Designed miniproteins, single chains, continued (5). Designs and how they scored, part 59

Each design is a single chain, and the fold is of that chain. pLDDT is the mean over its residues in the fold that is shown.

## One batch from the design tools (miniprotein)

Design m18038
Fold by ESMFold2-Fast:
Structure m18038 (fold): chain A 85 residues (1-85)
Amino acid sequence: SIPERLKKNSPDKELGEKAAKLVEEIEELLKQEEVDIEKLIKLVEELAKLHLEKAEKYGNEAEREKARALAPPILKETIEAIKKL
């Protein structure tokens, strides 16, 4: 599963476990007949923050620059897509 892969592939066990838990919560939320869009947006924002934290702590300079430049527009596009569900 994606959560198990996040745990296995993370350079930081705590970051990997936090990311896996957020993905598991997103997957469970998407299984509901009526998806709580506000909660889904919050979980996606938290996952994005963890990805930025990983890049800042463990990425090289180019990876950090890309994460800082691309994460806000990608997050915005993802949230707009979720709102259309």
Scores: mean pLDDT 74

Design m18039
Fold by ESMFold2-Fast:
Structure m18039 (fold): chain A 85 residues (1-85)
Amino acid sequence: GKARAEEAARAAVRALREDPARWAALADTFLSLVAQGRHREAFELLRAEARRIIAEDPRFADLSEEEKEYAADVAAEEVGVEALT
């Protein structure tokens, strides 16, 4: 359900914040794409990374594909907005 997907999103955001080297590399690429006007590709990069983190976490293995996609969207939006401010 939505609550489980939101928990997965929070876990993905936390994982990125707890790995500064991984976040720094991702943020650099994200901001470079945004500077080039490639906003869709920039946010898809964040979504792909969030989805990989969720897929690697056994606590969320039972989530549907729709729930995993929603969780990745929420995580990408939060981290992307933080990177732009």
Scores: mean pLDDT 84

Design m18040
Fold by ESMFold2-Fast:
Structure m18040 (fold): chain A 87 residues (1-87)
Amino acid sequence: SRLERLIELHIRVQELMLRVIAHLGDEAVREVLEPLERRALREGLPEEEIAEELIRALEPLAVPASAELQAKIAEAKAKFEAAKAAA
């Protein structure tokens, strides 16, 4: 379903954002998010396309996660998987 696809995309986005923030800081994520948010509002991009573009932009910035970051990613995934199971 569309809801399951959105949940899967959001899990991936959160995983990548946490990895980028831990390595490069909030500024690196903000530099990706702000232009995309402006474009999404201007062009009326659907949520799936916004998430897919975020994934493509964040993947090159992602690095191997530390143990602490892996724990945060696991927590985020658990929350989204619970939402997916409830859908």
Scores: mean pLDDT 77

Design m18041
Fold by ESMFold2-Fast:
Structure m18041 (fold): chain A 91 residues (1-91)
Amino acid sequence: NPLSGSILDTINYLIENKQYDKAEKLLDRAQKYVKTKDGQAGVEYYRGKIAFAQKKYSDAIKHYEKALSLATSETDKKNIKANIEKAKENL
């Protein structure tokens, strides 16, 4: 699974260390192997997190809204909606 805990830990580490270009490139490579809607939701969610960390709140909202449209679980949808509201608070 390209969105396993190991790759997600690496993406989070890169975001925390402000290595946004590396995080985006790793996520783009992982997307090549994503076949499920939930996997695509995860890719868009992490693109949103990368944009949010860069204070690109409008871009973060666009990615989170795309993640929300792809997410199938109610728990994931609630979490994504919470991140959309957090991004909107910064506009």
Scores: mean pLDDT 86

Design m18042
Fold by ESMFold2-Fast:
Structure m18042 (fold): chain A 65 residues (1-65)
Amino acid sequence: SVEEIINEALKYVPEELKEKARTLLQLLPDSVLLSNSPEKLAKTVVEFIKNKDTPFSKLMELMKK
């Protein structure tokens, strides 16, 4: 399930960023969540959180195959 993928990805996210990462992962289309490894999802979301100036559209582009 999508929730299982999100929970698996959160295992790779630092504790202090997990709430923001969960919210961002929930905003991603199911196709993006299903097409990327949990580790890749976690890394991409963490980088987006750390770079406040990155628009959501750029996050979507970074996760395309």
Scores: mean pLDDT 75

Design m18043
Fold by ESMFold2-Fast:
Structure m18043 (fold): chain A 76 residues (1-76)
Amino acid sequence: SPMDLTIAMFRYLAAKVEIQFLIDHPDSFSEEQKKELIKNAKDLADWAYSVIEPEDPELARRLRKEVQELIEKAKK
């Protein structure tokens, strides 16, 4: 539904904002906190993917890839 898609888009945005904050402020987090933030972002993105993929699989794949690339940047 349009409402479910809207919520999924907000969850992708939340995942991106969370990981970007980690990238921008790496000295503010312990290794344990960093792992928890990454896990939370993955969970948000995975849920959003499950909602968007049946409606628009190409968009879902692109958004998940964007979050995955940010997570990889945060880890390196």
Scores: mean pLDDT 86

Design m18044
Fold by ESMFold2-Fast:
Structure m18044 (fold): chain A 75 residues (1-75)
Amino acid sequence: MSPEEKLKKLAEGYLEGVRLLADAGALAAARQVASRGIKELEETGKKLGVPKEVIDKILEEFRREAERILAEAEA
């Protein structure tokens, strides 16, 4: 598995956690998991030697999906 693939898999795991908590009505916990995911993805991407442009793209997609999940749960 490439460094980029490892980072994408980590992002998917955090998004699943956000969705599960949001669906359960645990919005504060869901936001905490999203924030932790952003930090861990950036740090792990750097440690794995993933190019900054690729890390930024994965973080942008992660933020977008997490925002959608949280917005839908708050509606």
Scores: mean pLDDT 86

Design m18045
Fold by ESMFold2-Fast:
Structure m18045 (fold): chain A 92 residues (1-92)
Amino acid sequence: SARERARELGRELARSLRRESAELAAAAVEAALAGDGERMAALVEELKALSEEDAELFRETVGEVQRLAAGLSEEEALEVVRAFLEGLREAL
């Protein structure tokens, strides 16, 4: 399912990032789910300042999660993003 794939993408990303980068990535996804776009943008800039490579990998993975959510209802798309966050947290 899209939710299971998103969770696995979250685990894979967290394993590929440095711990500090993974913590910033998880916080950015949490901010996005809370509707706090300003906080999300600030956390992404912190991630980029810490590691451009880690920020690029995060952006690529977010793009894959967005593709999994494409064509879903807003409610189902939010569940896919929540699964991604859960996967990120599981590997931290």
Scores: mean pLDDT 89

Design m18046
Fold by ESMFold2-Fast:
Structure m18046 (fold): chain A 95 residues (1-95)
Amino acid sequence: MSVAEKISAVPELELVTRESPDRKYLLVSYKKNKKDYAVVDKVKKKVYIDKSASKSLKDSLKKVLPDYEFIEADHSDPEFVEARNEALYEDAELR
């Protein structure tokens, strides 16, 4: 099962995953409000996770990705913003 499938298959998480065109990044968003929850860097095996996310959601995601380093970040943190933009290619496409 792919990383995206593992995250989407967690029964208590209402999450949607979007993969970057280069397949290096995975953006994880809440189904209901489309708010970005985490950005997964598959190359570096790092997860940038929203600091305001619940402990149960953080623990569930860590259980799915036990070999990844988890970095707590605010949505406004430069490192989170950079990883999110890379995942979406927003700055490159001017959507």
Scores: mean pLDDT 67

Design m18047
Fold by ESMFold2-Fast:
Structure m18047 (fold): chain A 86 residues (1-86)
Amino acid sequence: MITESELIKFFKENKDKINPNELPDIGNDDVEAFAKENNIPQPLIKTAKVLAESYAAENNIEITEGTGNTYNKIAYEILKQLVASK
């Protein structure tokens, strides 16, 4: 089972692998669908979104029109890379 500590550690070690110029065109429903398919607990989706906000701030990424869409895209990439590492 993926833990919050594993997700946070993975993000710190792998955030350089996220390409802010190649974020997928996805929304919250896509993040939730991916989490369900990969047995990711709901609390980790919230943690991934918090990490996405931190990543956006560190990399001067502006939020697109519509609140949260950029955070959903980054959160998706974090979770996708974590799953691919298993």
Scores: mean pLDDT 75

Design m18048
Fold by ESMFold2-Fast:
Structure m18048 (fold): chain A 77 residues (1-77)
Amino acid sequence: SAAEEGVLNAQHISKIQGYAEDQISGFSLTLGGGMAAGEKGLDGAQSGIVEGIKNGKQTGDTISAEAALAGMEKGLK
């Protein structure tokens, strides 16, 4: 159903956001960027996820994770 598809999409986004937060914390420590780097990375990760969804259904979590990581790297720069 449409409702079930919506729930699955929301859960998928939530999981990828959690993954992005963990990765951003690592980048912040490595670059000494602290909170500012984390915030920029999260904004980038959210943008990456949105673009991934716009480009159609994702075939597995890896593609979403890659989009989030690319967004984080873009936001951090």
Scores: mean pLDDT 51

Design m18049
Fold by ESMFold2-Fast:
Structure m18049 (fold): chain A 70 residues (1-70)
Amino acid sequence: SEVSVRVAAAELRKEFNGAETLSRQEVVDYLVSIGVPEAVARAFLDEHYPQEVLSVEEAAEAVVDFSLSR
């Protein structure tokens, strides 16, 4: 939901010191930090978010979409 994306974006901004963009690797590292196995996080992003750089909003959407896909 929009609210879930907004909450995830706020957490990502806190984790990455107010960054406006995140690399794919930074999104993987975040997912690993919240308990996702690295291989699973990489496979999900490779399939659904092939961008090398994501906006904080896109990264938040990826985190929410990942949680809904499991």
Scores: mean pLDDT 79

Design m18050
Fold by ESMFold2-Fast:
Structure m18050 (fold): chain A 92 residues (1-92)
Amino acid sequence: DLEKRVAEAQKKLDELVEKYKPLIENAKSRNEKLYILGKFAKDLFEILETSGLPKEVRDKLFEEALKKLGVTRDELIKGYLFYRIEELSKKA
């Protein structure tokens, strides 16, 4: 049932936004905020990729999650790139 899978994905995304929104708002530096945004992006992508939903539905849920978090796609991309660089630096 597509409707049930959408509702399950929406619930997981709402829980993710609720978890990360205060962390982002309480970030003490730009770098901390970007890293937290990047972690959010990683978790967001994992939820959407494992949802089994069609791409069109995943894209809509992605945009809704960003809107609920109060961030732009550009900000999320910058955070994700920063997060990836930081994680690579830890492994070097």
Scores: mean pLDDT 86

Design m18051
Fold by ESMFold2-Fast:
Structure m18051 (fold): chain A 137 residues (1-137)
Amino acid sequence: SAYQARVARVRAEVQAALGSDASPGVLLDKAAEALTYRLTEEARELLNKALHKAGVSEDLDLSTLTEAQLRRYLAALPPELQFPFLVVALALSMLEGHESARRLLERALATTPFSEKTEQVPERYLRAYLVGLIENP
């Protein structure tokens, strides 16, 4: 089907991004696009690579996410990537049903200031959030 062809293309683009020296911003953009198609495993791989490139040595585990861990992840990221990161992590938490992580990420997102660059985040981030919200309203 046309939908299956689109999913296959997005999976191929994810593998290309994971195999490249893509910036954290590019990896987060691809994670948001993957979540639009409910590709949670691919989005998690991209999100972890973005965190590793920002200097975070551990993988993100939404089932055990603490406020202290989230603060460390945000501190490692450039200010303009903090809001994109929170949107991707929030959408992933909704799609995977991590209610504790979802509440923590919603609070962090509400208190994260908008930068001039953050206000111009691509539509794919909003689509990822909406897909998560549809799955777990």
Scores: mean pLDDT 84

Design m18052
Fold by ESMFold2-Fast:
Structure m18052 (fold): chain A 100 residues (1-100)
Amino acid sequence: MEERIERIVEGLLSPDPAVREAAVEELVRLSNEDPELAVKILERLTELLENNELSEPHLQAISRAADAVYKESKDERVKEAALELDITAGVALLRNVVLK
């Protein structure tokens, strides 16, 4: 369980755009196959964003993952976690542009 969480998180933070896209797709799949694990991954990403300054490409990948999970998931807890992550990533992106 923990190893799968770290793998997806590392994928979203990859310098390779193809690896980031694969991680987004895997998280979307997990959102319906294992909602509890998906919530843990989304919460880990929110915590990472709150405690670390991430680059714009990584923030964009995380925002895309959160948006895709929100649209595709049927679990309310997953949707709530995805919405919180998307808002957190959006605020971080705005700070990067406005505060420089």
Scores: mean pLDDT 80

Design m18053
Fold by ESMFold2-Fast:
Formats: sequence, C-alpha cells, structure tokens
Structure m18053 (fold): chain A 70 residues (1-70)
Amino acid sequence: MSPAQRLAELIGRKGMIEVVTAAAETGRTQSAQQAIDAGVEKAKKLAPPEKKEEAGRLAREFIAQQTGLL
C-alpha cells in the first residue's frame, strides 16, 4: 500500500487535496523543504491527535514521491 493510500485512509481525499495545496502554495515562495514541512503540518492538523505523527510521516513520504508537486 502506497504512502498516498495510507494517508488518504487517515485524512480522506479532501485532506489529501489540502495537504497538496499547502505544499504547492508554500513551494511557490519558499524552498522545497519548507513546502514539504507545510504539507506535513497540514496533515497533522487534519488527523486525529493519536494519529498526527503517523499522518506527518505519511505526508512527507507522499510529497517526496510526487517530486513534481513541489
């Protein structure tokens, strides 16, 4: 199962769109690393408290896999 599928299970499809949007908007004015961090923070906010760290890790892997999104 891909990081994208696992993350979608935690935050849903709408959450996936918000994570990608946060990373893309940050990437327009900031570094790639800051764009990744923005996506990770968004995923943590959308996940239940007990799953926030897992969601953050999955978001980082997902954004890294989608090299064209940064």
Scores: mean pLDDT 77

Design m18054
Fold by ESMFold2-Fast:
Structure m18054 (fold): chain A 96 residues (1-96)
Amino acid sequence: MRYEGVTLSYLRPGDDPEALIEEDVAFLKRVLERFGIEYEVGPLREVDGDLARTVRGRFGDDEIVLTAKVLSSGPGSDINAGPIALVGALLDRELA
């Protein structure tokens, strides 16, 4: 099965978009490392003017694709549903 998720952050006054991407990627790495998942971090990319970086992992036969994006515009950009849902699914497996 393939698990996909997106972490969205928006720039605030004084924020560095590269630092925000690194912070989001570090969070995703900590989640994957906690569950013993081997991962690869893709290159920093610009997609429609926004910075993005993808983390890919495998857990048995399951593929995990998590993308961190930093948006230059504010409202509607703080969405972490995919990574949160993945953490929940992994916790259910550990507690089973």
Scores: mean pLDDT 66

Design m18055
Fold by ESMFold2-Fast:
Structure m18055 (fold): chain A 66 residues (1-66)
Amino acid sequence: SPVDEKLARYEALLAEFVALVAPDHPEVPAQAAARLATLRSLPAEEQQALLEGEIPILEAEIARLR
């Protein structure tokens, strides 16, 4: 489904973000896991809306850190 594709994209971006920041921020892996668990617990329509907003923000943060 489209939401599963967006969730997979978000998970991949979140893993990349964690890899970039975890050496200096050891709390981030646990926070990222908690955020992902929260998103997965939501109904598909709410997941899609949040992922559409969160993915561009996460992409911008990763680009800033590179």
Scores: mean pLDDT 84

Design m18056
Fold by ESMFold2-Fast:
Structure m18056 (fold): chain A 58 residues (1-58)
Amino acid sequence: SMRIEELKEEIIRIAKENGGVVTQEDLDKLSAKYKWSLETVRVLATLVGKENGIKVEF
């Protein structure tokens, strides 16, 4: 869906700004912004991270 693609793009953007890392604080903000559960955002971030060489820390 369009909202999932936007969330994926935001994860990649955050990682680029943070030297390849997405933190728990970043995921909390994304969960609040997109109104997705934290569990869903964590799963998506982990998958995007694996595909794009991004470190996800939670």
Scores: mean pLDDT 82

Design m18057
Fold by ESMFold2-Fast:
Structure m18057 (fold): chain A 71 residues (1-71)
Amino acid sequence: ERKKLAEEIKKLLLESGVSEEMAETIAKMVEEGDEIALSLARMGLSVLKSAGLLSPEDYERVMELIDKVES
């Protein structure tokens, strides 16, 4: 389930135009699933949103997937 969520996040980020390297890094943090890794993933997404590389809609969708990992 966690690995499936990480793969879904990676696909969504790539579809949004995020680089493969950044999408892989964030997905790997989600797959690790610990508090620090998930916090770093959220920070990375916030930076991408602020830089205009991730739409507000795609940002919210990815954040919802991360919330499922924490549950």
Scores: mean pLDDT 81

Design m18058
Fold by ESMFold2-Fast:
Structure m18058 (fold): chain A 80 residues (1-80)
Amino acid sequence: SSLAQVQQQVQALIDQLKAINAQLKATTDPAQIAQLVAQAQQISIETTRLIQAHADALADLGAEHGRIAVEIQRLLTAQA
């Protein structure tokens, strides 16, 4: 795969996580929270695999993913 295509794919996944993070902050519905959490976990696993394959080239995206993952985890802990 082209590195540029991988960068675009990782950016799109991070943008999806940011959208999920915003929805998690806005909702108190347990069913919606469960769905958003499942989506965030799946996207985060995929994002991590792509970043690990290209660690040096994707360092900035890796840092951004890490920040969003920590924020989602804090929201989960607050709602558990």
Scores: mean pLDDT 82

Design m18059
Fold by ESMFold2-Fast:
Structure m18059 (fold): chain A 90 residues (1-90)
Amino acid sequence: KDFTEQLIDLIDDIIKKLPLLAKRESFEEVKEKVIDTLKRHLEEAEKNGDKETAKLLKETIEKLEKSESIEEMLKVLEETRKQLEKLLKE
């Protein structure tokens, strides 16, 4: 399976679960878990030489680290999902 397709599925799952997690966990706990998950996938993208996906994940992680709310995190993830979809269609 294409690594980019796997990442789209992962981000879709995170987007779906974020509002539910925010009801049970603190914002900082949810943010840390999401960032840690994406950092692991960034390492895999770098190992595979997928430069475009690695660059996008790095930018996404930086934006998530600056986010102050679940709403801001969702906007970052939705934008990343759209960019990954463009990469998959190329």
Scores: mean pLDDT 83

Design m18060
Fold by ESMFold2-Fast:
Structure m18060 (fold): chain A 80 residues (1-80)
Amino acid sequence: SIEKNRILLTVDFLIRKAREDGDERFAKKLEEIKTYIENDDYDGAIKVARELREELKKNPKYQSYAKAVDHIIRELEKLK
């Protein structure tokens, strides 16, 4: 769907940004979320995204990433 493709584009941008910032661990978790979305497993994607969001929230340095992941979760919930 158009909505699914927009979410995937957002995830791809966030993966690129994470790698540019040297956050390879977060980039890999985002790639895992992307794989679930590509397979239409939105529940799997949301589960991993929620785990990542909670990890990111523990460090003020990653507040912008936590907000971006929260936005992705909200958009995925609309596809259910």
Scores: mean pLDDT 87

Design m18061
Fold by ESMFold2-Fast:
Structure m18061 (fold): chain A 65 residues (1-65)
Amino acid sequence: MDLHQAGARVAVEVMRRLGDTADVEADLQPDGSVRVSITPRGSDRVTVLLLDPDGNVLSEEVRPR
């Protein structure tokens, strides 16, 4: 899987909802899944998405920073 492609997809979805007000980080996991962390600007909450190698969302959680 391409980390850039997965991160871009999530960034576009978040930007549609938040108007470019979020930071997005992508991290490739050893099993080929991708962990994406989304932090809205000024928020103390992080949305963490786990994506499979095809870019499907396996899990979504919101947690404190």
Scores: mean pLDDT 65

Design m18062
Fold by ESMFold2-Fast:
Structure m18062 (fold): chain A 57 residues (1-57)
Amino acid sequence: SLLEQLREQFRAAAEEAYARSTEAAKATLVDPDKGRAQMEEAQKEYDRKYAELQAQL
């Protein structure tokens, strides 16, 4: 069903966001400015994906 497909996409998006956030956090320890920028981009991408999925509900 569409709902099952959306649930799987939400799960995949959350897993990807977690992985990106972890990488950004590690980058912040080496280069704080670069890590902060990566963290912000990861958050924006997650927010965009989440909004796109909600639009399908």
Scores: mean pLDDT 80

Design m18063
Fold by ESMFold2-Fast:
Parts: C-alpha cells; sequence; structure tokens
Structure m18063 (fold): chain A 90 residues (1-90)
C-alpha cells in the first residue's frame, strides 16, 4: 500500500510542523512499516526507493526538531527503516 504510506507520511510531516512530535513519529513509523511490508511481499523497487527517501527525510527533520528526544527518535526510526528495507529485499 504505497499510496497509504505516502498519505501517512504527509500527515506525519504536518504533525511535525505543528510540533506534535509523538503523532509525527507514530505516523512515520506506520508509513515505514507499510513500505517494508510492500517490499517484502512484492520486491517493489519503487516501494524500496520511497522507503529510503522517507528515512533520509526523517534524518533531515531530526536536524530541525526543537525537541532533542524527538530528534533522537527520528534518527532511530530512520536507521531502523533502512535496516528493515535492506532485510526485506533479501
Amino acid sequence: KVEEAEKLFEEGVRAFEEKDYDKALELFEKAGELLVEEVKETKSKEAAQKGINLAFTLLALSQDAEDEEAAERLVEVALELLKRLDEAEK
């Protein structure tokens, strides 16, 4: 469900801009889970690339986060997503 992951990602970016970091993190984690599941099931190169792009966007957002714990969690979610995408492609 690449389209659902994209929608959740957009909602997560909005929550981040509103500084609702808990909601943003939950939405980003859910978007990542959907992309990992799509890659595992279909081996989709498009889903894998979107997942990688999402992870790098989370790393960029971590630099702009005013909350240090939120910044650390964004990095953790991004790195875990990259690891899971690599494993899903195997």
Scores: mean pLDDT 83

Design m18064
Fold by ESMFold2-Fast:
Structure m18064 (fold): chain A 50 residues (1-50)
Amino acid sequence: STVDLDLTGLSPGEQADAFEAALRDNPTLSPGEREALRDQAAYYRELAAA
C-alpha cells in the first residue's frame, strides 16, 4: 500500500526523478500520497537546480 523507494546514494536530481516516476507509475495512490510525492519531487528538483 506504501510506495517503497530506495534513494540511498542518489543525487537530488535522481531523487526527484524517482519521486516523479513513482507518481506516474502508481495511479492508485490516495490524494494525500500523491501530494506528498509531488512535494518531495518539487523539493529535490529545486535542490538539484540550485
Scores: mean pLDDT 77

Design m18065
Fold by ESMFold2-Fast:
Structure m18065 (fold): chain A 71 residues (1-71)
Amino acid sequence: MSAKERSEKYRRELAERVGKRLGLPAEVVEELLKRQDYATLGRLAGVSASAVRRLVEEEARRLLRQHIAES
């Protein structure tokens, strides 16, 4: 896989995992994560921006380890 494909796969999978935990569509999560708009994600999910950021960091760390192993 190219670096571009790997980055796209990572972002999509992260958005799916975060979306599942927040109860939001992955497409919406992916778009807002690209903008680092945790406040809007929090409003949509009914949680604080800090809670969204922590959740994203947790899922990102898990996925990063997986994708490094797949490289």
Scores: mean pLDDT 77

Design m18066
Fold by ESMFold2-Fast:
Structure m18066 (fold): chain A 109 residues (1-109)
Amino acid sequence: SLEFILEQMEIVEEDIERGAAQYDGSVAPDPADVEKILEYLRKLIEDPKNMKALLELEVFLGVLQLEVAVNPSEENRQRLNANMAAVYNSEVYKEFKKVLEKLKEELEK
């Protein structure tokens, strides 16, 4: 369902933008985690109906959030926020936002 895909993509958008907004600059992002998120976003830019890539991205983001929950510290929370800020400031994320807006336009027709 296009509606389900859009709802899940909006959850991903909200997670990225919330993390970026909460980033205080205290720690550096993890480049491996950032690149993994960007790889999934690129797959969704190529095929916005790629349910497998969308679900794998959500699982990966969930794992990163769970790692903070099981080992809670300000540093670990800010590391996650740093990763989200790095993704948010990427060209890939700007292209993902364009895809999201096009899907919203398609649903309004």
Scores: mean pLDDT 89

Design m18067
Fold by ESMFold2-Fast:
Structure m18067 (fold): chain A 119 residues (1-119)
Amino acid sequence: MSVEEQIRRLMLEVVRELQSEENREEFPLMRGPPNTEVAFPDFDKVVPNWVDVQSIRDAVENGEIRSLEEFRERVETMFENFKKYYPKDSEEYKAAERWYERAQRLIDEAEERWRELTA
């Protein structure tokens, strides 16, 4: 397996686990952009660059994200955008923080696996 294929597979494993957490928490925003005209009329003003788990997966699969560092940055942007829209005392904000902490752990684990593969 090429170095590029190995790192791509590690990133896709993180995406799979993040999609599992999204399904567990049942938060529709993580599946795609919300209906801003009905549910979130000012979402585009608060979050002009929407990032979801599927768009991160697509970027990894098409080669736009080629490193774990770029992957981490995209995941961070996704959770920051989610937290930017929701009030800090909301259940949605608390769920986003839990998902972000888990995402950081999964990426750290992927970085450790990558070090082992290249040692």
Scores: mean pLDDT 69

Design m18068
Fold by ESMFold2-Fast:
Structure m18068 (fold): chain A 100 residues (1-100)
Amino acid sequence: SEKTQLEIKAQFLLLSMNSELWLESRKLDPENRARLLALADRFQALFQDFLAGKISFAEFQKGVSALMAEINTVVTDPQTRANLQSLVDQILSLLQQIAS
């Protein structure tokens, strides 16, 4: 189904985001590394809650926005921030189509 294809694409982008966050975590001290990985886990939990119908798209978008603000306190490189925001925007676009 079209919904299944959108979910697969969104999951692929989530894997790309988790990979980028893991690579960035390797550049950080142990405290900030643990914090960034915990933020990645929270993003995955929000994603799963949305797919399970536990939260609305509006709540998912709000949660992701707050989470990205926290990620940006740890990830300071402008290019990495732009790459992560691009992945988030693509995930939000795909999941909004599922919510319709």
Scores: mean pLDDT 88

Design m18069
Fold by ESMFold2-Fast:
Structure m18069 (fold): chain A 92 residues (1-92)
Amino acid sequence: SESEKIREEALRILDEIRRLLRRGRDLRAAIAAGDTSKVPELQAIEDRYRELAGRLQKLIDQLKKAGDTKSLDEIYQHAARLEAELQAEAAA
């Protein structure tokens, strides 16, 4: 169904966002340590993150309009797990 395709795309976007946030954290740490050569890569990651976040929001809005609460719950649970992983990594 269209809702299944939207859910699958949203989950793929969340996985890409996780990879971007991990790389962005590493780049910010390097820049803070004085490696300014990483600034263009960080800017590219921040631009990609904003693009993906906007796309994800549109997909969530489409699922809300469709009343697909199961797909929304799966997306929110996946997002919560990724957030917990990133927070644990930041605390390590």
Scores: mean pLDDT 88

Design m18070
Fold by ESMFold2-Fast:
Structure m18070 (fold): chain A 87 residues (1-87)
Amino acid sequence: AEEEKIKKDLEAFLKELEKEWEEFMAEVFEELEKLPSDKQQQIRDLLTEKGSIFVEKMNEAIEKKDLKEFQAIVKEMKAWVKEQVAK
C-alpha cells in the first residue's frame, strides 16, 4: 500500500541483518584464529561451499521479510561453525 514505508522498513531490516551478519563473521574469524592453519583452511573451504546454501536460505528469508527465520539461519550457521571447530 505505502511504497515509501515498505522501502524504509526494508532498509531498517537490511541494516539489522547486516549488523547480525558482521557480528557472526567477527565471531567466526575469532574462533578460526584459535585453530591450526590446516583446520582454518578446511573451515574456510567448507564455508565457501556451504555458505552458498546459507546465503540462498537467507535471501529467501529476506524476500519473505522474516527476521525470525533469518535469525534461525544465522544460529544454525553458528552451531555448524562451532561443530567444525570442535572436530
Scores: mean pLDDT 73

Design m18071
Fold by ESMFold2-Fast:
Structure m18071 (fold): chain A 58 residues (1-58)
Amino acid sequence: MKEKAIEAGKLAFELLMKGVPTLQAARIAAEKYGVTEDEAIAGLSYLLTGVSIEEALK
């Protein structure tokens, strides 16, 4: 599931760069990868900040 969240975040980031609103981009990515909207947002946050879930748990 964590791997799918990161992949969803990548798609959300790509859509955001193409001009899709953040919330809509997260929803589209979540539906495509079968993850929650929150998980897609977490993946997007990781791509923007460089902090992994593993680093956050340290």
Scores: mean pLDDT 74

Design m18072
Fold by ESMFold2-Fast:
Structure m18072 (fold): chain A 71 residues (1-71)
Amino acid sequence: SMSTEEKVERMVEILEDESAPAVVRANAARELGEFGSKARKALPALERAAREDPSPIVRRAAREAIERIEA
């Protein structure tokens, strides 16, 4: 079974994968948010996605994930 840290790293890889569909990247951001404080390592990647991802859906999912992780 994958550890929480390995799952967070995998979700970051998906979030940063420009070849992945926007829905898949948005789901990765949402899952990082669900991990809460355990996903703090993903904050730099989520902050980049919130600013720079071409999909407004991904940018919103990344912002919501940041709020959940920082809560």
Scores: mean pLDDT 89

